# Ledger of designs, part 40: designed miniproteins, single chains, continued (5)

Each design is a single chain, and the fold is of that chain. pLDDT is the mean over its residues in the fold that is shown.

## One batch from the design tools (miniprotein)

Design m17444
Fold by ESMFold2-Fast:
Structure m17444 (fold): chain A 92 residues (1-92)
Amino acid sequence: SNEIVTKLLKIHDYVLQTRASPSLIKLVQSLVKDSDLISSASPAIKDQILTTLKAIDKLIEQNASDNDIFKELVELDVLIGVDALKSAVSKI
């Protein structure tokens, strides 16, 4: 999952360099802040995260709209949040 952190940092650099929407920048910064949590996710969730990040890389290469990138990142954020909640509940 070193690849996950590397891809997140690359997306962060991209949104800052392109002066993307404030909402998109904030979402990417939130995901970068949660990178340790992402790195500790289950293998199945890590595979889904990596698949989504690869889809975002492809969107960036194709000069896709901020909205298309934002939708993929929102899905990623939800996936991470659900995994974190399940992990917290299982420790109770």
Scores: mean pLDDT 77

Design m17445
Fold by ESMFold2-Fast:
Structure m17445 (fold): chain A 73 residues (1-73)
Amino acid sequence: MKYLAASYTSKDGKKVTIAVEESNKEAVAALEGLARDFGWDLRPASEEEFKESQKLLDRMVAGGRDGAAALAA
């Protein structure tokens, strides 16, 4: 399968990668929207990056309910 990712480097030097499965059109559209809004580059991703992104998203959902609120607003 093909995966698509966007990577962002925070001010503290921490690299953040969000990866989605290319066959999931809703996830791809959401990632493309975020990348365009924030000026992130889209690139092909590996399955490894997708798995790491899943862990990051789980952490963000637990600690960052604000992301869901922003999406709903």
Scores: mean pLDDT 69

Design m17446
Fold by ESMFold2-Fast:
Order: structure tokens, then C-alpha cells, then sequence
Structure m17446 (fold): chain A 60 residues (1-60)
């Protein structure tokens, strides 16, 4: 759920108007990665609950 994601990732999703992170398009993933200053793979891993990738996203 959204509550399991880092606050930074939740904020970025909210700013882009994304309510369901499981339905992200490739374009939305690229925009999230750009906005957070991380790779698309790190965004995918963070959305899947990878705490290491989530920490990297939170520190961006």
C-alpha cells in the first residue's frame, strides 16, 4: 500500500496525481525517477517494498 512506501516517494506520487502506484506507465516511472534523482530501477524496487531502494529514494 502507499503507507508502506517512503514519505518522499508518496509525496512524488501525490504531486504527479498518481493514486495507484501498481498501475504506473513507463513514462510515469521515468518522471518519478527524474523528480527523485534516482534510476527507474530504484523506483520500481522501492514500489515493490525494497527497503534499500526506498532509502535511496528517500535521500534523493
Amino acid sequence: SLEDLSPRLQEALKELGIEDPSKLTEEQLRELAKKLGVSVEQVRAALAGDTRAGAAVALA
Scores: mean pLDDT 70

Design m17447
Fold by ESMFold2-Fast:
Structure m17447 (fold): chain A 112 residues (1-112)
Amino acid sequence: SPLAEELREEIPDITEELLEALATPNVSFDELVEAALRELRRLGASDEDLEGIREVIDVLSDRDMPPEERRARLEELRRNASPIVRRFMDLLEELGNLLLALLELIKELHNK
């Protein structure tokens, strides 16, 4: 995977679990998210940070949630967000993609 190769170059000590998930054809979105959250934990994200990120992902992944309810829930989550969760939400708005936002957050935490 081009993303796996880029991450290996930028973060040489990145976990093989995340690289393997990114390189695996037809890996589930849930498996990619779990691998990314494990990498964030390794880089110093707290359990509170990881719970906040999971709540944001759950809201965005809920296909039955009305758009107005989703917006209100995301605004509430943002108000109560830790700095890491807030940065994740900013990256989501910028990139429009959950996986890319998680990977960019991983890069930013590694470089701090």
Scores: mean pLDDT 77

Design m17448
Fold by ESMFold2-Fast:
Structure m17448 (fold): chain A 60 residues (1-60)
Amino acid sequence: MSREAAIALAMKNTGLSREELLEAVELYRRGDYEGLDELAEKHGLTREQLIGAAEFILSS
């Protein structure tokens, strides 16, 4: 899967924008779990959902 296709699918599944998903990827790569929790709360998601989306994008 291309990186772009993975981002598009993650946008559909989470409702986050491209920019918000790239922020989630950056937070995950830094190990900033507090930042991930704040982003998750803002969008009504769980930490696990954001980690899953970040890992999915990074594996593509």
Scores: mean pLDDT 84

Design m17449
Fold by ESMFold2-Fast:
Structure m17449 (fold): chain A 93 residues (1-93)
Amino acid sequence: IDKGLAAFNKGDYEEAIKEYEKAIEEDPKNAEAYNNLGYAYYKLGDYEKAIEYFEKAIELDPKNSVAWYNLGLAYEKLGKYEKAKEYFKKAKE
């Protein structure tokens, strides 16, 4: 997971995705890895894949405020402003 973060910080989002996928293979309940994987896809402009992974992070940890916030960002990029507003509200709860 630290290798994924290092790749992400370098701007190598494809490498970050590979490392986060490995982290998920080792621990399928790792909500943080799903959130990080989603954000890497968000940085690549794949907002629909980002949403899938943020939803998985929230399914595993409904109190993950960062994943709720990121879900709002992805919906905002898709022009779904009402859904984005709802998810930003959930991030504050």
Scores: mean pLDDT 85

Design m17450
Fold by ESMFold2-Fast:
Structure m17450 (fold): chain A 96 residues (1-96)
Amino acid sequence: DLEKKEKELKEKLSKLEKDDPLVGVVKAELGKVYYEQGKLEEAIKLYEEALKILEEKLPKDHPLIAYVLRNLGKVYEAQGKLEEAEELFKKADEIF
């Protein structure tokens, strides 16, 4: 199931235009899949790429930015990087 989800998300991402707001959303979903697979470094990279895209395209207080920040914080927490996780959770709380 997770491997099939990963493949479907990668195929969807390859077909999106670079400027499509869905690129950030799809990268965040792929990051979640990698997190669930235990691929923490890959999950972090995808969430950071998703944040950059969403912050460029959406208002700073958009709920999607808060969701990605919280998910990225959970990955850092899973790595034992508690200080980085706390900073991300605080940023998400500043939004919602």
Scores: mean pLDDT 83

Design m17451
Fold by ESMFold2-Fast:
Structure m17451 (fold): chain A 55 residues (1-55)
Amino acid sequence: SEAEKKELAEKLREWVIEKIEELYSSHKSFNDEEREEIKKKLEEELKKILEEYKK
């Protein structure tokens, strides 16, 4: 449903932000380009998962 899509997108956005902040604090030093790349990869990966499990 449309409501489910919105909820999932909201949760994903919050999760990505939280994970990025966690990585900066606890893992390898990341530059601005690496941060954008990680965020983009996470979004692309989730989109693929959702498409696969859509049915």
Scores: mean pLDDT 67

Design m17452
Fold by ESMFold2-Fast:
Parts: C-alpha cells; sequence; structure tokens
Structure m17452 (fold): chain A 62 residues (1-62)
C-alpha cells in the first residue's frame, strides 16, 4: 500500500545519501593519492545493488 511505498522511497533516499558520502570519501582518497580500501568499494557495490532492487520494486508497484 501507500505506507510500504513511502517506506521504500525513504529507504532509497537513505541509501542514496550514504552512497554520496562513500563516493565523497573515495574521491578524497584518490585526490590525496591514497589507495581506496577494498571494503569501501564493496560497500559502494552492495548499496548500489540494493538501490537498484528498490528502484525496480518501485517501478513495478508505482
Amino acid sequence: GAAEIAELEERLRRIEEELRRLEAEKAALRAAGEPVPKELELEIGILEGLAGIIRGVLRLIG
């Protein structure tokens, strides 16, 4: 229902905000000439995957 859609949209917003934070951290490391940790790359990949799934669900039910 509408409540479930709103919860998914809120979850997607939080994931997108976290992705922006992690991408900023990655960019700062690159700018400093520091190696990007594999854990950071994995976290970004996982969150991108989750965002894709939520967007897919929202397209099917919206």
Scores: mean pLDDT 88

Design m17454
Fold by ESMFold2-Fast:
Structure m17454 (fold): chain A 83 residues (1-83)
Amino acid sequence: MAEELARRALELLGEARRALEAGDGERAVELAEEARRLGVEAARLYMEEQVRAGLISEEEAEAAVRAVEERLEREIEAIRAAA
């Protein structure tokens, strides 16, 4: 499930980039925001599995999810600025 959500998020980011290139900034932002939502959900699910498997701590998982959230927020801000 996490991998499928991550794949969809990447597809939406690609569509957002194409919309931006086509001059449709509003659609680019909408697609990028949906991609961020799915990407964060994928990261949470993936990190929960890693904690359950004993590979990382809950603290490490929370830090990793936060890093993904911050990275995606920066990407969305860049798209909004370009739109």
Scores: mean pLDDT 82

Design m17455
Fold by ESMFold2-Fast:
Structure m17455 (fold): chain A 106 residues (1-106)
Amino acid sequence: SMMKKVEELLKKLSELIRRLKEAIRNKDADTALKIVDEIIELFDELMKVVDQMPEDVKNKLIKLIEEVIRLILEMLKTLDLSLSQILKLIGYILRFIGMKLDIERS
């Protein structure tokens, strides 16, 4: 069912967020960047079915987006990043803000 797929994606997302926090704590920029790429791919999958989600699941997604934005901002402040990596992360912040607005409108 669609809800089982959503639950599986949310579990994967929670594990990636946990691993991202660890990579940031360890100052591992390469691992942190790879995990953010995986997080955005999972959100792209979740956004395909967001209009069919219950309100409690939508609210959970908004909170997870806000947490990921905070973690990306922490990466920008604490990790040794190239200019191209900084610009990529800024682009991801804008994408996550767009996703949050789309969920709030749905």
Scores: mean pLDDT 90

Design m17456
Fold by ESMFold2-Fast:
Structure m17456 (fold): chain A 56 residues (1-56)
Amino acid sequence: GEAELRETAERAIAGATAAGAPREAAQKSVDEALRRGGGPEEIQRAGVRAAASGRG
């Protein structure tokens, strides 16, 4: 349900931030996945992509 997606989104953002992504970038990536109607897997992948984009 929506509560599960919210929890998954929070976890994805936290994981991406722990991996070095700016929190704002992680949130934007996850929000885009949610707007596409993505499920938990897509939300998790959005977090991973945000972390990968944070290469410095």
Scores: mean pLDDT 78

Design m17457
Fold by ESMFold2-Fast:
Structure m17457 (fold): chain A 91 residues (1-91)
Amino acid sequence: MIDAEAALTLVLITVHLAIEAAKRGDYDSAIEAAEFALKQVEELDSKYGLGEAAQTAKRLLEKAIEHLKNGDSDTAIRYLEQAADVLAEAA
């Protein structure tokens, strides 16, 4: 079974992949990576009880996805970076 720290590290990598995709204007890849990260945060919270950190990260990822779908890359990148910071503090 993947431990919580290893799984959290993989989510962080996925969020950074979404940031890089958004920076190059690849919104489809950025949305896919952000949605995958959101799903992984939900699964981690369900299994390990990350609490407020998971709730905050989910909200930030949902806002990032919303802004990516609207083509607002600068705002989306800001939300993705904030989600990464919250997840890094939880590790």
Scores: mean pLDDT 83

Design m17458
Fold by ESMFold2-Fast:
Structure m17458 (fold): chain A 71 residues (1-71)
Amino acid sequence: SEADKLLEEGKRYFEKGDYETAIQKYEEAIALDPENVEAHRLLSAAYFKLGDTEKAAEWLKKAVELERKRS
């Protein structure tokens, strides 16, 4: 899917240390698939790498809440 392609692009930028571009790709993926747990976890990780621990915690909380709605 298009969301999966955006996640793969974001992961590539994350691996290169371009966390700002990774965040943009992950946000685009979430816009297409708002309940994608992996996208929320990756967005949290990217914010943590930028030192934005408050946003990192917020996105991680959203990922955990989404996972709770599943088995």
Scores: mean pLDDT 86

Design m17459
Fold by ESMFold2-Fast:
Structure m17459 (fold): chain A 75 residues (1-75)
Amino acid sequence: MSPEEREALLLEQEASLYVAMAEIYKKMGDEEKAKEYYRKAAELYREAARLLEPVDPERARRLEEAARIAEELAA
């Protein structure tokens, strides 16, 4: 794995954890915390997509879609 692919994988994993945290807060009725974690997830997905674009544009596109969905959930 290239350094960029490895960094992107770690960012994707962290973003997924933030999505899980957002879902937990949403179930608890804490909409403000849920939105905060969705925003953090979106930022990490975008960074991962940027790193992957030159080496795996297909995966980068999927990560940008994940970021868009997370951003929409944070709205």
Scores: mean pLDDT 87

Design m17460
Fold by ESMFold2-Fast:
Structure m17460 (fold): chain A 57 residues (1-57)
Amino acid sequence: GATPEALERLLEEAKTASEEEAILLGREAAKAVGLEGNPTTKEEALALLERALAKVR
């Protein structure tokens, strides 16, 4: 399963990534913690990563 540390790393990577890469990272994080999400923008992907991180804290 995803750890808080792994999700924090993904969130930091997504902040500096392209929109396409951030969306992929957001989807992978959601899948790892069993969250539903279909981000279409970098902003939505970052919000999904924050929700994934909150779920495992």
Scores: mean pLDDT 81

Design m17461
Fold by ESMFold2-Fast:
Structure m17461 (fold): chain A 58 residues (1-58)
Amino acid sequence: FEELLEKTIERLKAAKSLEEMVKVMKEAMDEADELGLSQDQKSQLQKTIEDVLDELNK
């Protein structure tokens, strides 16, 4: 989980367009489902994605 979270943050920060960010978000959520992460872990991942996107959208 921690590796997925950090990898997702890195990829979002490296994304240069909204389309790339959306792709990273979808891939991260798909990977979370494949890993069988709990609802709480998926919620943490979702919140982290939203926080990073809010910072970049400012």
Scores: mean pLDDT 76

Design m17462
Fold by ESMFold2-Fast:
Structure m17462 (fold): chain A 100 residues (1-100)
Amino acid sequence: SLLERALEGLRELAERAADDPELKAIAEQAIRLAEEAQSENELEREITAAMLLMRGEVLIRYGETPLEVALGYYIRAAGHALLGNDELAEEDLRKGEEAL
């Protein structure tokens, strides 16, 4: 699934961010939120997705490194995937890959 692909990308980025504990923590928190959202009701899942979309957008706009920008795209892709916005999730996965 697109969510599984976003989560795999986030896990890879968490490993690459080994030298940046704050960036690693952001990736790990996004993974936990997205995984937990899969078992939540529709309203709670939508709230979690909105948080992921917002955090991803901030990292894309203000990120100074390729890892920060890629992390933003993968977090936003997870948010879109949780909402069933498959086309937007696929576009963000592609942009995240291109940022690396």
Scores: mean pLDDT 88

Design m17463
Fold by ESMFold2-Fast:
Structure m17463 (fold): chain A 103 residues (1-103)
Amino acid sequence: AGHQALRDVLLLAQRALVEGRSLPEAAALAREAARATPALSPAALERLEAMFDLLVANDLPRDQALGALGAALEALAAAAEAGDSDTAAAERARAAVEAAIAA
């Protein structure tokens, strides 16, 4: 449940950006969805919110924000295949976004 919830939240942010919403708007929608689900541990939620804070703070252009979210989705897929906890998966997604911003 936690892995699917993380993926659904990232896909929601990605869809919002593709549909023309701003990065702060997409992040706000994703945070609301993440907080509304009981499927995420508090530690996973904290890391997911930190990831969205990082995206917004860096004021990424839409194309770069979509690239960073893509990297986060790949990190979530790898974490799910490895059998990682939702907390570890969320941290891998945050780290992937941080790496994408630094590139």
Scores: mean pLDDT 86

Design m17464
Fold by ESMFold2-Fast:
Structure m17464 (fold): chain A 69 residues (1-69)
Amino acid sequence: MEETKKKAQEIVEAAKKDPEKARELLKEMLEERAKLKKVTLSEEERKEVEKKIEEMIEAVQKAFEEEAK
């Protein structure tokens, strides 16, 4: 779980430098999250991981919106 938070922060920083590479990293993280769905986690832990991933997705989308201008 801690590694997921660290990767999310790295992707947010990467989105500022290269949004396309950030999307690829985000895709890989989403695949890892799907695997975690099969692991028994508490509801609180699952919500925290989902929240971090959503924040990361929003950051990447925002970077693309700014690039598209």
Scores: mean pLDDT 66

Design m17466
Fold by ESMFold2-Fast:
Structure m17466 (fold): chain A 97 residues (1-97)
Amino acid sequence: MPEEVLELEVLEAMARMAGAVAKLMAKNGASPEEVLEYLERIARQLAEKVPELRERLEAIVEEARERLRAGADPIEVVDEWTDRVVELLRERKREVE
């Protein structure tokens, strides 16, 4: 496997694990703001590894922020964030073959 493809697969696994951690935080009483800060931190780390996805990762975080401010369930928001981030990483993987 090309090194770039392997790195994207590792980042996908990290994104899924981050989603699971964020859901656990929400279930254990973390505020929507604390959950959002965690998701922002992970998205920033991913953008450092894949700068080409920075703008789209920032858009996903902004959508999560808007939904949480509108009173959406933090667990649903985390699931949506995770699915979108994983899809972006998979799309990038397909571009690099």
Scores: mean pLDDT 85

Design m17467
Fold by ESMFold2-Fast:
Structure m17467 (fold): chain A 75 residues (1-75)
Amino acid sequence: EELLKKEAEAVFNQAKEFITNYNAADEATKKIRADVFKKAQIDTRSPEQQKAIVDYLKKNLSAADLAILEKDVGI
């Protein structure tokens, strides 16, 4: 549980950086950055780790920031 929390916190910090860079990017770059984020931070993890990360992000991100991840990353 503590390891899952640390991984979720690390992904949360990466998500905040991603969202900042995403909002500054053009539409083509947004799509590329979303795909890279999903592959690096989500797809490399087990289903249980992915669930813990998604639950953490839903609790700790604003609705606007979460909507970007749900739409373009697919979480």
Scores: mean pLDDT 81

Design m17468
Fold by ESMFold2-Fast:
Structure m17468 (fold): chain A 66 residues (1-66)
Amino acid sequence: SAAREQALAALEAARAALAAGDVETARKHLDIASQYLMSSDGPDWEALLPLLAAVSRALAEAEARQ
């Protein structure tokens, strides 16, 4: 679905921002991904939930280090 593709793109952008040390940009992209996933109840979002959790954890750890 378009929402799943948008969520995946946002999660990938969040990971790229974290790798660059840009925590604020990573937070913005994670919030965008969460909004797309929260608006979906289909099986497609279940495949992205572990990635969302992993990125969310990585962001929290990066924020705690700053």
Scores: mean pLDDT 79

Design m17469
Fold by ESMFold2-Fast:
Structure m17469 (fold): chain A 93 residues (1-93)
Amino acid sequence: SKAEEAFKKLQEGIKALRAGDYETAIKLYQEAIKLFEEAGDKYGVALAYRNLGIAYLKQGKPEEALKYFRKALELAPNDPLIQSAYKEAEAAV
């Protein structure tokens, strides 16, 4: 399914992020977002936006990170991990 493809891209992005390959992680997270959107998986889109924000924070781009954390919060406003990530990014600007 599109959701399964999206989850695989998300996991590949997480591996790239852990390896310090932030550019590859960002591309994989963007691909995951498109696949989750095609699947109608609103929560999957929120998770992918959260991970995209984390990748931008690790690149030293907190303004870009905030943009993606806001998108994630719009989709999952009560997710405590997204709320925490947003507050950390906001403190970095």
Scores: mean pLDDT 87

Design m17470
Fold by ESMFold2-Fast:
Structure m17470 (fold): chain A 66 residues (1-66)
Amino acid sequence: DEVVRELAALVLAGRLEEARALAEELAARGVDPRELGDRVAALLEAEGREHAALVARLIGLEVARR
């Protein structure tokens, strides 16, 4: 939950390199990057931030490819 909020805040701030780095660190520690991206997107969608939600899903997919 704290991690999802932190990643959402980075995406909303346009700090996409930091958001990707955090997602990569969490993936290295066993967090599924696609699920993480979906959880962040769900939080952003609940706040009416549809474009930011799409960006969060994209970051999850990008990290999952590695």
Scores: mean pLDDT 84

Design m17471
Fold by ESMFold2-Fast:
Structure m17471 (fold): chain A 83 residues (1-83)
Amino acid sequence: MKPIFSEEESEANRRTAEALLREAEALLEEMEANGLTPEQYKRALSLLVAARVAISGIEDEEAFEALNRRARELAARLDALAA
């Protein structure tokens, strides 16, 4: 079975996903401390959507599962904050 993405493309997608999730986490921590704004909520949502797209391009199963778990955790935190 040949991977859809090269190892280099997969690694670039992993780095992109990690960067986007880190930015989303920092924004969530700020919103949890100082309260939610519509602008910050939209930005966090956009970052999580972009991270999910990047994760879909990861061929490494362990990295794929770990980053998907992290994305789901951050999405749950965002949903809890918006409730």
Scores: mean pLDDT 82

Design m17472
Fold by ESMFold2-Fast:
Structure m17472 (fold): chain A 55 residues (1-55)
Amino acid sequence: SLQDQIAALEQQIAALSARLQALVDAGAPVSDIQAVVDQKAALQTQLDDLRRQLA
């Protein structure tokens, strides 16, 4: 269902947020940090699109 897809994306975004924090705390290269930021942004766009379909 759309609700299940939304829940799955929310969990993936939360996991990426935790990964992003871990990379920042570890002083990871900017390229590694940027890759996670970009992935999170792409999933957020998908989440926003699904939420619009549900409304």
Scores: mean pLDDT 88

Design m17473
Fold by ESMFold2-Fast:
Structure m17473 (fold): chain A 77 residues (1-77)
Amino acid sequence: AAERAIELLERAIELIEEGAEKEEVLRQMTEAGYHALAAGDLEAARLVGEAIRALEEGNFEKAKEYLERARERLLES
């Protein structure tokens, strides 16, 4: 679960950096959040939720910051 969440978070960050469509980024983020919850990391899941909110508001920079924090959290757990 944690490894899959990390993979999906890395893909979401890459998509933001490439200027991909919001829907594609949101798909990766939603799956990452599910896998973070399945791994039992509530803080990582919360950070992904904040990233989704930022993305919906059009704030790609803030979304990426939250995704990086979620990734770091999962790597250290």
Scores: mean pLDDT 84

Design m17474
Fold by ESMFold2-Fast:
Structure m17474 (fold): chain A 82 residues (1-82)
Amino acid sequence: MTMEEIKKLIKEEIEKAIELIKQGKVEEAIGILENIILTLEEIDLGPVKEEIIKLLKEAIELIKQGKVEEAIKLLEEAIKLL
């Protein structure tokens, strides 16, 4: 799998998590985001990797606090970095 294919899959999974958050399926969204973080920690995505992981972790904490609109903004920023 190429780096571009990996980036596309991660972007699509983040977009799926955003949609689940909007539907109130926050536990499912958190599960997807946690799986993305595990995947990113095991691959070399270059210098942007650490920033994406940080944004995803911060988004999960915001979701747990009920700050879903702020979480979505961080997830959209992560997508822009991909």
Scores: mean pLDDT 84

Design m17475
Fold by ESMFold2-Fast:
Structure m17475 (fold): chain A 59 residues (1-59)
Amino acid sequence: GLEDAQRAIENAKKYLAEGKAAAALTAAHEAIVLGRQGKASEEQIREAEELKREAVEAS
């Protein structure tokens, strides 16, 4: 559900703050996959895509 997507987003933010780019990328991708299944809001999908971009840049 939306709660699973939010957990993945929060994990991506946490990992980025900790300098764990690979873990952040995995968490952001999980949120995007949930979005493809209709289990994330448009806002959550946009935030996950931004976090994915940040994780790739940090890698």
Scores: mean pLDDT 84

Design m17476
Fold by ESMFold2-Fast:
Structure m17476 (fold): chain A 80 residues (1-80)
Amino acid sequence: MSEKEKELVEKAKKDFEELKEYVEENRENPELPEELERAAERAKGLAEKLKEEGYEEAAEVLREIAEELRRMAEELRERL
């Protein structure tokens, strides 16, 4: 990977870990599922853009993150 692509992958993974911690701390927030759905859409859009720019590995990481965020949102909606 290029240096820029490595930075994109590392940032995406770090941001996702921070978001998972935020979710664990805020599980009772009724707005959290919608926030996660919006985050998933943003991650999906960024993945599509990065794929077009040739950053296929970074795009794949973001697509996986987007899918996991959507699953987390569904799980939280079922609990609320």
Scores: mean pLDDT 82

Design m17477
Fold by ESMFold2-Fast:
Structure m17477 (fold): chain A 60 residues (1-60)
Amino acid sequence: IEEELKELKNEIIRFIQEENGTVTKESEEKKEKLAEKALELAKKVGPDKVREILAEAAEE
């Protein structure tokens, strides 16, 4: 769970950095997969924990 949250945060940060340059079909698929992972983690650890990770990723 802790490792899953850390991995999600890192993937979101990388996705944000990549998206700042270009929007492609690949980036759309990656966004969908990240959203799905976030939803599943929210079910396991609660939405508050996932919101914290999303906020941290969005800052940097």
Scores: mean pLDDT 70

Design m17478
Fold by ESMFold2-Fast:
Structure m17478 (fold): chain A 80 residues (1-80)
Amino acid sequence: MTLIIKFDDGTEITIEFDKSDSVEEIYNKIAEKLKEKFGVELPKEPGEIFKDIIEKLLKSKLEEIVIETSLEELVKRINE
């Protein structure tokens, strides 16, 4: 499965994951890409709302998922 996050400034990050991956493993992949692209530091563990979002991604029947967001909104959701 592939998650593509498109940001308001036109940047994109692509995260490849398997349905057997844990929420923690998927979050770590997202956090590393955000650090690489934007230099942002994220908490070691995401908030409960963001965990629910990752769980919904894992339950998706789609091979590719595309989301559009701002960096500010994504970071906010990760911390909540």
Scores: mean pLDDT 80

Design m17479
Fold by ESMFold2-Fast:
Structure m17479 (fold): chain A 60 residues (1-60)
Amino acid sequence: LEQEAQQLEEERLRLGRQAKDEVLASAGWSPDERHKKAVELADQVRALQQQYEQAKQQLQ
């Protein structure tokens, strides 16, 4: 259950990142801004995973 929820969350974030990247490309954003946004999204995904793992341990 918990692993399935985590996989679903990661898949959702991945799809969101792809959609956002395409929107940024369509809007004509600079490569520098795209790189910055990708780093921010990666940091958010990592933080979310850490929060989920911490919450999981709280259940025990």
Scores: mean pLDDT 67

